# Ledger of designs, part 105: designed miniproteins, single chains, continued (2)

Each design is a single chain, and the fold is of that chain. pLDDT is the mean over its residues in the fold that is shown.

## One batch from the design tools (miniprotein)

Design m7640
Fold by ESMFold2-Fast:
Structure m7640 (fold): chain A 65 residues (1-65)
Amino acid sequence: KVEELTEAILNKDKEKAIELLKELGVLEESAETIVEQMLSDGDEEFIRAVARNVELAAAQPRTFA
């Protein structure tokens, strides 16, 4: 999914990028913010790093209490 998310952002497909983030368990509000941030200032390396962090968080979720 890191590749799919990165590709969606590079193609400026905001809607697909938001859906991919939501599928990874990101809150809708946060997904929109993340996508806007990546589209505004993100070079390819930054976009890929963010996508990887989201995927890792989804794969190993953590709760506080």
Scores: mean pLDDT 71

Design m7641
Fold by ESMFold2-Fast:
Structure m7641 (fold): chain A 106 residues (1-106)
Amino acid sequence: SAMEEARRREIQRLADLARGIIEGLALIALAVARVSEQPGAKLGSPLSPAVQALQAQLDALVAASTARIDALAARALASGDVAALRAELDRVIEEFSKKVVEIMKK
């Protein structure tokens, strides 16, 4: 039905947006760390060991968070509960942001 198609599209849009936010936050955090730890480094400059370690931690956190988003979206497709999905995705983003802040602490 048109309502089922609209719901499926909304679930997909919410999941895509949540993944985009998670990936964007990780890229911003890495960019900030590069500027702080390697002042004057150019785009092609090798990453310092500290920035490489941060990148590895951020990549692992992104992978875990995106896997959780995908699982939540699959659950929402089965249940049709878009409101529950919104609340759960907000929590994933909040938890991710908190973990990024903790990783960025020196």
Scores: mean pLDDT 89

Design m7642
Fold by ESMFold2-Fast:
Structure m7642 (fold): chain A 59 residues (1-59)
Amino acid sequence: SDAERTAEAVLNAKSKSEAIGKLGGSSLPKEVIDEARRILWESKDLEKAKEEAAKLILE
């Protein structure tokens, strides 16, 4: 699914900007994209933020 592909891309990202970039190419609902972007942007722990964003995307 697009959600699974997007979550995998976010988890494989090497930087905050790359992870956020992977969200912009998806067909996910705007609300999901906006919340995942906030998680990635606000966090100081990239790996934890990627996991939280991926979980949100897969819900």
Scores: mean pLDDT 81

Design m7643
Fold by ESMFold2-Fast:
Structure m7643 (fold): chain A 102 residues (1-102)
Amino acid sequence: SSEEEERKEKRRKLGRELVKFFFESALPKNIEAVLEELKKKKADESTIEKLKELYKNKDYDGMIALLNKILKKTKDSRFRTLLEVTIALLEGIKEIKKEEEK
C-alpha cells in the first residue's frame, strides 16, 4: 500500500539522518587527531594550513585528495589507519549529501 511505502521512506530517512549524525559527530575529532599527528611528525606547515582551510570551507573533495596524498607518503601503521578512517568518514558524508540533493 502507499501508506507502507511512506513508512518505509520515513524509516530510510531516519536511518540516513542517524548515519549522518554519527559521521558528522566523528569528523571533528578525527580531523583534530590528524592535525596533531601531522604536527608531531613535523609535517610542512603548508600541509597543516591547507587541511585546516579545506575543513573550514567544508571542501570534502579537497580534504579526501590531501589525506590520500599524505597516506601515500606515510609508513606509520597507526597514522595510516587514522587517515583511512578519516577518508571513509568524508566519503560517507559526501554520499549522504548527494542523496539529499536528489
Scores: mean pLDDT 81

Design m7644
Fold by ESMFold2-Fast:
Structure m7644 (fold): chain A 67 residues (1-67)
Amino acid sequence: MDREASLEAARRMLRDLAARVGPDGLREALMRVLDAPSYREALRRLAEALELPVSTVSELEREVVAE
């Protein structure tokens, strides 16, 4: 399931981010993502917070949106 793979990837990335910025930094990054008015903007902010290449985020979006 795409959801399971995405969830595992998200957990791994969040653990890595938490180790880098600490709990306060992680909360700030997540709050910025949650404040996003759209799913697409949320993905952009998430990619920026995780310092991920845009291509990785685009691939995840495509897999999740593929109905």
Scores: mean pLDDT 64

Design m7645
Fold by ESMFold2-Fast:
Structure m7645 (fold): chain A 69 residues (1-69)
Amino acid sequence: VEEAAKKGAEEAAKAAASPGSAEERSRLTHQATMKGAEAAEKAGGGKEAYEYGARMSDDGGVLGAIQGG
C-alpha cells in the first residue's frame, strides 16, 4: 500500500522536474500520483490509502509554502 503511494510520489516528482510546459508537468504529475493511489487502494488500502495520500499532500503543500514564502 504505502510503497505504491511512494512510487507514485517519486514518479510525480520526476515529472515535475522534467523539461516541458508547466501544464504538461502538472498533468504527468497528477497522472503518476493517481496511478500510485489506485495501486495502493487495489492492494487493500482503501481508506488507508486516502488518509496516507492526504497527509503526504499536506506535507507537500507546507514545503511549497516555505519555498514560495
Scores: mean pLDDT 58

Design m7646
Fold by ESMFold2-Fast:
Structure m7646 (fold): chain A 81 residues (1-81)
Amino acid sequence: MDKIIEELKKVSEELKQKALEYLRWVLERTPNPRDRAFLEELIEEIEKMDPEDIDGLLRWAYTFQFFDLIEKIKELKKKLE
């Protein structure tokens, strides 16, 4: 169990880093205050993400189309079920 949770935390950290890097890159190039506020809210949601919420992680991986992470998360889900 513990090893799977450690793997899940590593995948969640990788997803978080990739998503935050991408969102911050978009934010720097977004002049519209409403769009900036929306992106800042998404950044806060990603930062507060539960690293053990496998369905939440999968949803975010699909949202950003991180296909490599989608595969890793699906494998971890199979091991937990």
Scores: mean pLDDT 81

Design m7647
Fold by ESMFold2-Fast:
Structure m7647 (fold): chain A 86 residues (1-86)
Amino acid sequence: SALVAQAQALIDQGLALIDRALQILRTGSLDVSQAEVDALFDQGRALIDQGLALLRAATGSIPQAILDQLAALDARVAAALALLRA
């Protein structure tokens, strides 16, 4: 399905943006502001949400592999933000 392919592309793009934001935070890149990092997180989350909505509309469910990937991502983001913002 074209919708499933589009959903997967959106999820993959969102995951890549969040991975980039986490890497910037972890490495302390001087070339990137906190506002730019926050924008990467917000855009990444928005793309994932759009992809998940399309996937549910196309198939009625989200594959377990994607749910596991998102749970791992959520845990990683929460841990990184807790260390940085605590």
Scores: mean pLDDT 78

Design m7648
Fold by ESMFold2-Fast:
Structure m7648 (fold): chain A 72 residues (1-72)
Amino acid sequence: MIDELRKRYSELADEYRRKVENEDYASAIETLKEMLAILDELARADPSRAGVIEQERRQIQGDLARIEELKA
């Protein structure tokens, strides 16, 4: 269900912010990967919003690369 996926995504976004604030970069990376998986499910469930979802996905991929660099 799209509403359930969006709610889970929002919860993961809040969790990601807390992990970054606590410098728990390994767990933050795992949370970003879960968020990407949900975006893939949302794109399949609602193709009419694929452009918006792809923009969100690009932003999360950028965050992932940045956090991996900070962890190194």
Scores: mean pLDDT 82

Design m7649
Fold by ESMFold2-Fast:
Structure m7649 (fold): chain A 100 residues (1-100)
Amino acid sequence: SEFEELKKELIEFVNELIKEIHKATKDKKVAVEAARVILEGTDEMLEAVEKKDLETALKILKETEAKLRELLADEPEAKAILDEKMPQIEELLKKIYEAV
């Protein structure tokens, strides 16, 4: 129950992040690619956490963040949203790990 609730919270948070980045990104093709990167990264992070591998989940988070920073290099408003929200994803992943 706690695991399912935290997983739902992470998914809802990620969906909101995608919407905020899409609104802030001037090049909508970049916004679509960023959404793909976020969704793929989130799926891989959740798979790692469900296997009780927090180290791999956090590595995937850092790799996803690095890829997004490169994609959003020319999108300062979207990059600022990323900087604000990524630490919250890390906190949620750690909470999900503890609940597994």
Scores: mean pLDDT 88

Design m7650
Fold by ESMFold2-Fast:
Structure m7650 (fold): chain A 80 residues (1-80)
Amino acid sequence: SEDNREAARQALEKAREDVRYAREVVENKSKASKEQIQEAIQKAQRALALAQMIADSGTFSEEGRKLAEEARELLEELQK
């Protein structure tokens, strides 16, 4: 339905925003506070879960897969 498609779009945009935050923290990790790193981990974890659900749902599946891959890579970097 159109409502399901719009919900998927909103989830994708939310996941993209969370990935963007995590990316910025990773790029500036040496200057990031412990609190910023913890928030980035939480955002990347949520983005990974949302992106994986989108990937499995069919609509925006390719975008979801790519975003899940990026979120996973960012989590690895944040946990080093």
Scores: mean pLDDT 86

Design m7651
Fold by ESMFold2-Fast:
Structure m7651 (fold): chain A 92 residues (1-92)
Amino acid sequence: SEFEKIVEKLRELAKEAIRVLLEHAKDVLKGIGFVLSIIGTLIDTELTKDVKKGVEDLISIIEDALEIVDEEGQKKLREIIEKLKELLEELE
């Protein structure tokens, strides 16, 4: 279904954001904190089935994470944010 495809895209984008944080975080402990926040968002989305909130929360977490990553990490995270915003439009 279209809903299942959107959920899978959300999971893939979250995994990409986790990889970027693990590779590009300038502060390892803050990077781990953001990874845990992303995982928590995925768990909450699975339990609540509120995919729109999951996408919105993930965008907010990744925007906050921009300050702790290097220049390459910022570029990659901004690309993920844009894809998440496109996903949010698919839910409207």
Scores: mean pLDDT 87

Design m7652
Fold by ESMFold2-Fast:
Structure m7652 (fold): chain A 68 residues (1-68)
Amino acid sequence: MTVTLTPIDEENVKLTTSKAATLTLPDGTKINIDAGSVVLSKLDALEAKLTVDGKTYDIKDVATVVMP
């Protein structure tokens, strides 16, 4: 599984996954990603969790940040 964070502006990043995943935001909001991308705030990305195939990961521990 590949997880990538791409900065798009001062406040937002694009999270891309190579597999279907469920993103859980700090406020408890869940977003289903069908092997694609979602835009979220940098603050949410720092504390969000990603669930893939029944395993839950902190995004900060599994994501590769794409530098400009």
Scores: mean pLDDT 78

Design m7653
Fold by ESMFold2-Fast:
Structure m7653 (fold): chain A 57 residues (1-57)
Amino acid sequence: MSEEVLDLVRQHPEITPETIDRAVEAARGLVRALGLPDSLIEPLTLLFLEAEVQGLS
């Protein structure tokens, strides 16, 4: 998990392990569907977590 994801989790106690798992699964699904490298899973996970925190999920 990136330092950016850990920092976001530290600042937002509403982010549960289940929320992280959903974001990771969404990122993996998108990477697989678009044929992207696995290295993009972590940046996409951060994007989905940020959207969840903002209530835009």
Scores: mean pLDDT 76

Design m7654
Fold by ESMFold2-Fast:
Structure m7654 (fold): chain A 80 residues (1-80)
Amino acid sequence: DLGVDKEATAAASAELFAELKRHASPEEVAEAVRLIGTALGVELPEDATAEEIREAVLAASAEQAEAALLALAVALAVNR
């Protein structure tokens, strides 16, 4: 293990993304998806679901998964 529980990180990322969608505008959600995609090294659709975020994080490296979780935490902090 590279020091990251990928399953827990993926679940947390999906939950944070669902939380963001409750508080943020569609434009803010699209920007968050772009930041997550950049962290994961993939192109995500702007209308990505929490399930798609979870699967992308699970498929990524541990370092990319951590970067995506951090990007989501920052997006939530800005959009409170």
Scores: mean pLDDT 76

Design m7655
Fold by ESMFold2-Fast:
Structure m7655 (fold): chain A 85 residues (1-85)
Amino acid sequence: SAAEAARLKALVSDAIATYQQMLDRLGDLVPKSYRDTFVNHINQAQTHLDRGDYQSALDHLRSGEPYATMMIAAALMAGIAPFTL
């Protein structure tokens, strides 16, 4: 439905924004190869979102989760707050 599509669009947009904020704050705490892979997943998610392909966007965000977890772990080890909800 149109309402479901709007909800998924908002959810995907918010998730991409969260990942971009994490990258900006914490990207330097992880090796470049991990950062580059995370950036690629964010960019692919944005591309699919722009095309209205919300499921593929979510799949790319899900593939980015391990890298987000590595950034959170690195932040906690460094005594840095990883994000604010």
Scores: mean pLDDT 85

Design m7656
Fold by ESMFold2-Fast:
Structure m7656 (fold): chain A 73 residues (1-73)
Amino acid sequence: MPLSLNQHRLLAGSSLGVVRIHAHVMRTYEPEKVEAALRKAEERILANFRKLDAPESIVEEVRAEIERLRAEL
């Protein structure tokens, strides 16, 4: 049974929050590795949401948030 949209958003927000903190730390110490790390994090998060049968709108929200993070770094 699918979770509510609000539950999916809370899970996505929590996961992306951790990724954002780690990306900013990595930018300070290993900036050349940031893009590869973001790509791997994106793939992992999207794979997990696909396993949870998340609606496509949530998958797109996750992708948009990763793109915003890339623009900040």
Scores: mean pLDDT 75

Design m7657
Fold by ESMFold2-Fast:
Structure m7657 (fold): chain A 85 residues (1-85)
Amino acid sequence: SSSAREAQHRALLLRFLTTLKIYAILNNDEKMLKEIEKISQQAIDLLKAGESPRDVLLKTLAEAKKKFPELSKIIDRYEARAEAI
């Protein structure tokens, strides 16, 4: 159902942002952590503005890929999961 797909996209978005934050913390990268906090806040703001969870997820993945090209392989895996929903 549409509502079930929206819940899955929201869950995947949360999982992705959590994964990035853990990665930054484990690497003691304060600059990366601050950038991830900004990306997370932008995603929250878009959801509050009424954008679909799918569109917010795809925009968030694209922004993360531009900011952290070293993480492109992990981001590509999340893009594939998003498209499969």
Scores: mean pLDDT 89

Design m7658
Fold by ESMFold2-Fast:
Formats: C-alpha cells, structure tokens, sequence
Structure m7658 (fold): chain A 86 residues (1-86)
C-alpha cells in the first residue's frame, strides 16, 4: 500500500539521519558546526515522528515496531552525540 511504502521510506530517512549523526561526530567539524548540524537532524526527526503518527493507524504492528525501533535508535544516537559535545 501507499502507507506501507511511505513507512519504508521513513525507515530509510531515519537510517540516513543515524549515518549523518555518526559522520558529524567522526568528521572534522567545529563545536559550533556540530551544534547546527544536530539542530537540523532534531528538526528532521520531529518531522518524521509527526508523519509516522499520522501514518500509524494504517500500518501493520510489525511495520509500526520497525519504525519505532529506528526512531528509538536515532534518539539514542542523538543523546550520545549531545553528551559527547558537553
């Protein structure tokens, strides 16, 4: 379905954001540049979360769990990045 295809696209977007957090932390960025990049990733995570909430009733429990697991992992990576920048 269109909803299932959109959920798979959201998972791919979340995986790309996780990779961006890892690249940001490993890359040769200043603390100021890292803070700006992290804020951008936070804004994208909020957008993805809002879209997932709208889509959620149309998704199988298994697909809901996959999106939720991906969002949880992104959240953990972002928290780890914030702590490392402190």
Amino acid sequence: SAAEAEAEALIAEIEALIARVDEMMAGDYSAEEKAKLLAEIQAEMARITARFEALKPQLSPALQARVEAALLELGRKMLEAELAMA
Scores: mean pLDDT 89

Design m7659
Fold by ESMFold2-Fast:
Structure m7659 (fold): chain A 72 residues (1-72)
Amino acid sequence: SELELRSRINELVARLYQAIKNGDEEKLKKIREELKEKFGVSDETIKKIEELVKQGRYPQAVNLLIEEVEKK
């Protein structure tokens, strides 16, 4: 469902923020794998999302991720 997808994406972006904030490379790798395998997100898009999160642009990161997943 759309609500489930949005909830999962918000959870992933929050986890990504925490991993970046804490410098947790192991958690970052796991989140990147989940984005690729579970959501079909490209490495290029993952890098853009990480850059947006680092810049504090969380709504933009969430919206980009939703847009890429919905392209199916």
Scores: mean pLDDT 82

Design m7660
Fold by ESMFold2-Fast:
Structure m7660 (fold): chain A 75 residues (1-75)
Amino acid sequence: SEEEKKKLIAQLNAAITELFNAFRAGDFDKARESIVRIKELAEKLKATGDKDLQIMADSALSLAEGIERAIEERE
């Protein structure tokens, strides 16, 4: 549904914000929790079949993978 898609987008944006805040604070455990949340939300967005949401999901996954690598290099 349209409302479900809007809710998923809002949740994804919140998770991305939490990821950056945790990463900047050096809270790598919380950053990893946000990465897991982003991956879960990205799968749900892709499952909608909406091509614009799929692009958004792929962008978010790329971002999460980049931060995950940066955490591994700092540990």
Scores: mean pLDDT 88

Design m7661
Fold by ESMFold2-Fast:
Structure m7661 (fold): chain A 78 residues (1-78)
Amino acid sequence: SMAERRKEKQEELNKRALELKKNTPSDETFQKIVDQAIAEVKPEADKAYKEGKDGYESMEELLKKALDIMEELLKKLK
């Protein structure tokens, strides 16, 4: 079902987030990476909100994009 597919995708994204946190040197560094990713995604999130896009679908795409940005930022620290 659609609900089951959404649950599987959410579990995948949660697993990616946990791996990012585990591979980050400190909580302070993790928070800095999170803040930067949010700042980069915010204009797209604001646009989606103004356009009245589906909240669940928009949030999944934005979360995936934020995770991609966070992974890239973590690479630059190594």
Scores: mean pLDDT 76

Design m7662
Fold by ESMFold2-Fast:
Structure m7662 (fold): chain A 99 residues (1-99)
Amino acid sequence: STKDYLDMLKLTHLLAKESTEFILERMKANPKTPQELIEAEEKAVKQLELYIETIEEMTPKLEEKYGADSPVSREQREEILKELQKKFDEKAAKAGIPV
């Protein structure tokens, strides 16, 4: 369903964020880690946080549009991802976060 798909997308990004934060902590603990790599991972965490926020913000609108309990086709999943990406890009631009 649309609800299950959005829940899965949110969970996937939450797990990615946790993994990236764990890597970042280990990189910071190593004084030989190049600063550019630390900055890249910090950026990745910010992008993941913003995408999770985007999913949460868009979920009610997408559930209404596609039907929360309705099956989602491959084409509808692609449309949902495009709508999420568009909203993410808009939010990232306003926040000064590179996409």
Scores: mean pLDDT 87

Design m7663
Fold by ESMFold2-Fast:
Structure m7663 (fold): chain A 77 residues (1-77)
Amino acid sequence: SVADALGQSARDALVAAGVPPEQADALGQRVAQLAATQGPSAALRALEDWLVDEQGVPPETAGAIVQRTRQAAQAAV
């Protein structure tokens, strides 16, 4: 599904950015769940907010991770 592809793409982008695999897996699952219920755009906005507000990731870095996630998910579907 598009939701599962987005969650997997988020997980892979997070790992590439240096997020530990266990944390990346958990965030990817949250993205997949939100995408399934509220759609991919809402899930990507939530991912950026979670990275900045919960994980302390700088906004520029969070934006780059979200952009990589969007590009990878588009290529996967």
Scores: mean pLDDT 84

Design m7664
Fold by ESMFold2-Fast:
Structure m7664 (fold): chain A 103 residues (1-103)
Amino acid sequence: MVEELTLKDPVSGVEAKVKITEYEDGTYEIEVEAEVVSEEREKVEAAIDAVKRAANLAAEGLSRKSGKKMKKTIVEEKVEVSEMEDGKLKGKAYLKVKLEVEE
């Protein structure tokens, strides 16, 4: 099963897109991405914190739903900050997390 949702970070207001894939072996894959374009550096830098918080919330929700102790492993982390032609900063953050039953 695949579930997609958007979570707004309560600290920064940055919106993170979350994709949850449930595998037949009881493993979950959580992919989170956020993109921010802003003249404010702090808002662009908040993108990575927003994806980390969204991934944690999703993992906690899945652990509660499964009733099992789950192990969270970061599989992939990507952060890119670039300057736009108009002087604005563009921040992209991506996080992939694997959630599996703790051994």
Scores: mean pLDDT 78

Design m7665
Fold by ESMFold2-Fast:
Structure m7665 (fold): chain A 100 residues (1-100)
Amino acid sequence: SKAEEIIALIEEAKAKIESLKDASVEELYKQITEILEELKKKIIELDPSREKQIDNLYKAIKEDLEKIKNSKLPEEEKVKQMIASVLTYLDLLKHEIQQE
């Protein structure tokens, strides 16, 4: 089903993001942005009715990442929080789709 294909895309995105634990804050921000833009594109191609849902999620994630990136936390803590934030949002999206 389209839902199963979207869930698989979310899991692939999560795995890519989890692999970035040793990246700098700037590199992590860039790579997460690229991963999420590709995920958004693929989800919209599979199910155009989800465009608003995925756009809202993307904006929420980007806002949270900007707050963490611009904080006064140590770089290691920023990296951990940025990864944790994105994974949490992606898990919420996955759960929402599974409940449909």
Scores: mean pLDDT 89

Design m7666
Fold by ESMFold2-Fast:
Structure m7666 (fold): chain A 57 residues (1-57)
Amino acid sequence: SMEEAVKEAREIIERLMKKGVPKEDAIQTAALQISFKFKLPLEEARKIAEEVAEELE
């Protein structure tokens, strides 16, 4: 579901940014992983990852 995709993106971005990965790279990684796992278009997955990253600032 979209709710599960949002939660997974948040976990990925938080984990990567805590390890010092730049925000842009964390967004890209989360977008690719949730696109594959939830069968979302990459554009939609990227939007989800960007919105989650904005919330974490």
Scores: mean pLDDT 85

Design m7667
Fold by ESMFold2-Fast:
Formats: structure tokens, C-alpha cells, sequence
Structure m7667 (fold): chain A 100 residues (1-100)
């Protein structure tokens, strides 16, 4: 399940890098990795959180520019939807484990 989510993220990053560009693809990667860590319920250190937020901030202008283009926005939304769909089984597994 987790390996599947990581694969979906990597494939999405590759497609976004090809279609939109590397800064947008890297921003997407950081955001989705944060979503995966949250779904796992992993506790991040203050240093790890600061590093991830700094990376998001670095790529924010490129992502904002991409979102102004309807085609690039559509591609980003499709890849976000794929990652969220892949995260659903992991979130359900965590709920089941919490009840055990």
C-alpha cells in the first residue's frame, strides 16, 4: 500500500516535470510526501517540518503561475486526485489498526 502511493507520486512527478516543468513537479512532490506522512500518522521533528515547509515555499511561485494556465491546472488537479485515491486504502488501514 505505501509503496503503491510512493510509486503514484513518483509517476506523477515525472509526468508533471515533462508537461509543466521541474519546479512545479518538485513542489507537487513535497506536498504529496507531506500528505503521505500525515496519512501514516508519522510524527515529524520541528527540523523536518521546517525543511518541508521551506521546500514548499521555494516552489510556490512556480505552482501559482502554473495554476493560471487552465491546461496545467487540469494536469495538476488530475495528479492530486490520483495520489489522494492511492492514500484512501492507507487511511482506512490505519483506522482498522486503531480499532484493534
Amino acid sequence: MEAEVERVIEEAVRRLEEEIGKPVAEGFRVAMEMALLTARGEKLSDEEKAELLAKLKKYEPAVEEALKDPEKRRLLEEEVARVLAALEPLAQKRLAEAEA
Scores: mean pLDDT 78

Design m7668
Fold by ESMFold2-Fast:
Structure m7668 (fold): chain A 84 residues (1-84)
Amino acid sequence: SMDAERLGEMALEQARAALDILQRHVDAGRKPSKEEALEAGVQLGMAGIQIGVAKLLGGEEHPKVLEAEKLLDEASALAASLGL
């Protein structure tokens, strides 16, 4: 079974990928394409699910889960700033 640490690591990868897509558009002063917005949205959704499952497994205070939540919050705020 996946443990909370592994789920936190997976959520970190997803949140970082979303943040990278969104940040490059902010840096370029351009709006993401529909395809790029969908990709970022899927990555954010997957990170949220992985964090939720990790918490159900008692991993709410695990360092990797907390790091993933922070990046998910940052990426979500950036997505909102882009109108996504």
Scores: mean pLDDT 83

Design m7669
Fold by ESMFold2-Fast:
Structure m7669 (fold): chain A 89 residues (1-89)
Amino acid sequence: MEEIRKLLDELKEESSKTKDLEELRKLAEETAKRIVELLRSQGIELSPEQEQILLLLLRLIAYYASEGNDKLAEEAKEQALAFIESIIK
């Protein structure tokens, strides 16, 4: 979980630096790929449906961070962490 929290914090930071919707989408997609690869390295495989939910949550983090809405970005991050934790259990 610590490594995943770090990836989500990096997504928030990078997303806060841009207003480009395409760049935000790419940042969320690259972060989702990194999380999926990290979980696979630990023997955890996500279903296609779980990967779609993860991507949606990461897109919300990126969007709110880009808007400077730190509260909603942090809430979206905690939702993403809770979702990933539910898969690991």
Scores: mean pLDDT 85

Design m7670
Fold by ESMFold2-Fast:
Structure m7670 (fold): chain A 78 residues (1-78)
Amino acid sequence: DAEARERLRGLLRKALAALGRDAFAEFLRTFQFNEPTDLDSEEEKAALEAFNAAFRAHAIAVLEANPDASDEELVELL
């Protein structure tokens, strides 16, 4: 869902701007998306948990691979 991706990237941009790089890195390591509106099946809940785990792993890898990236570049890579 392109709209969900845009909302997530908007949240990440705001978090980085508000927290700064070090606190944002901590936020990404413990990231958990908790804004489901209609998750009532076990499959949907499992998919959200898998997404959160995959996103945290990806975000950590991006941070480690791109220590000198600007804030804008970092968000685009996430």
Scores: mean pLDDT 71

Design m7671
Fold by ESMFold2-Fast:
Formats: C-alpha cells, structure tokens, sequence
Structure m7671 (fold): chain A 65 residues (1-65)
C-alpha cells in the first residue's frame, strides 16, 4: 500500500543516516507545494498514508520515491 511504501522508505533512510538531508529537502518542497491548491491536495493524500504520514512522506520523498 501507499502507507507501507512510505513507512519502509522512511525506516530505510533513518537507518542509513540520511534523515538530516531529507528534512532539508522536504521542507523546501512542502513550502512550494503548500502555496498551491494542488499542494494542499498532495499533503492530504500523503496524510492518509498513515498516522505519522508527514514524517513518512518526508523521508520517502527525499529517497527519490
């Protein structure tokens, strides 16, 4: 499922020690996306991926997912 893919990506990236770089890149992306109606929809979609969806989406996104 989408939630499982995001959770796995986030877990793998934490174990690899990439979380700092991930956070930086995702923050920039989120700022850009949230400025648009499409950005709000994308955030809501990733939010439905799980209870910790924002963190999961951030790590998975920077992994090049």
Amino acid sequence: SHAERLARGARDLRLSGASGALAGGITGWQAKELGKPEGAAAVRETGEAGGDAETLARQARLAGS
Scores: mean pLDDT 48

Design m7672
Fold by ESMFold2-Fast:
Structure m7672 (fold): chain A 95 residues (1-95)
Amino acid sequence: AVTDEQVAEIVKQGEALNKPEAIAEFRELVALRRLPLEELRERLRELGLSEEQIRLLEEEGPGLGLAAAILALERSEEERERLLREIEKRIEELK
């Protein structure tokens, strides 16, 4: 769960960097992160992710990885492949 105060702080940081498009995408991500964890998991299952893939995304941070995966899958197959490659790199970095 992300608070409105945390969102406002990050938006201010993004405004200081003059990146309004990144702020808009971040707001979409935050809205998804406010959903209950089980609802995020269910949406990913409906989009064809395995339980193992969902678990790895969850381990990146409470709800953040799951929300990012939902956005990527809803946008395109190319974004889905990019997200999965990023997860794979993250796993290698943790070794």
Scores: mean pLDDT 62

Design m7673
Fold by ESMFold2-Fast:
Structure m7673 (fold): chain A 88 residues (1-88)
Amino acid sequence: MAVIPRSLVPASLQDLSQRELAMLALLASRGPRSVAELARDLQISPATASRHLRRLEARGLVRRERGPRATLYSVDPAALEAWFADIK
């Protein structure tokens, strides 16, 4: 599992855990994911993934949409643009 250095994220995101930063990185790189897919990709429980996603959603960093098979999460477009702009 990849660890995301805090130096690669904007100051507004530096209070996030390494797992929350890894979730944002996966969603930004691979597009929309379900809780189960993120749990599998990050090798964590679905309950842990759901907890972190709810925190990210509360902060406006991810969007939730009901998909055909499962609820999907994606990075908010404005947050994604700000995050990539601030990486360097």
Scores: mean pLDDT 70

Design m7674
Fold by ESMFold2-Fast:
Structure m7674 (fold): chain A 61 residues (1-61)
Amino acid sequence: MSLAEQALELAKKGFEAYLKGDLKTANRYFQQMMQLLDQLSPEEQAAVLKELEAWYREKLA
């Protein structure tokens, strides 16, 4: 997987852990996701955030 794909998967796992009430695991995944995002180009970061927002909106619908 690319770094962008890894960051997106970590974000999804973080949200899933958060929904289960496992805040420590959720925080760990979000921290790892942020670390990977920092290694991406601005264009790649924007693409990951756009996909994450779409996924999050689907979960709220």
Scores: mean pLDDT 80

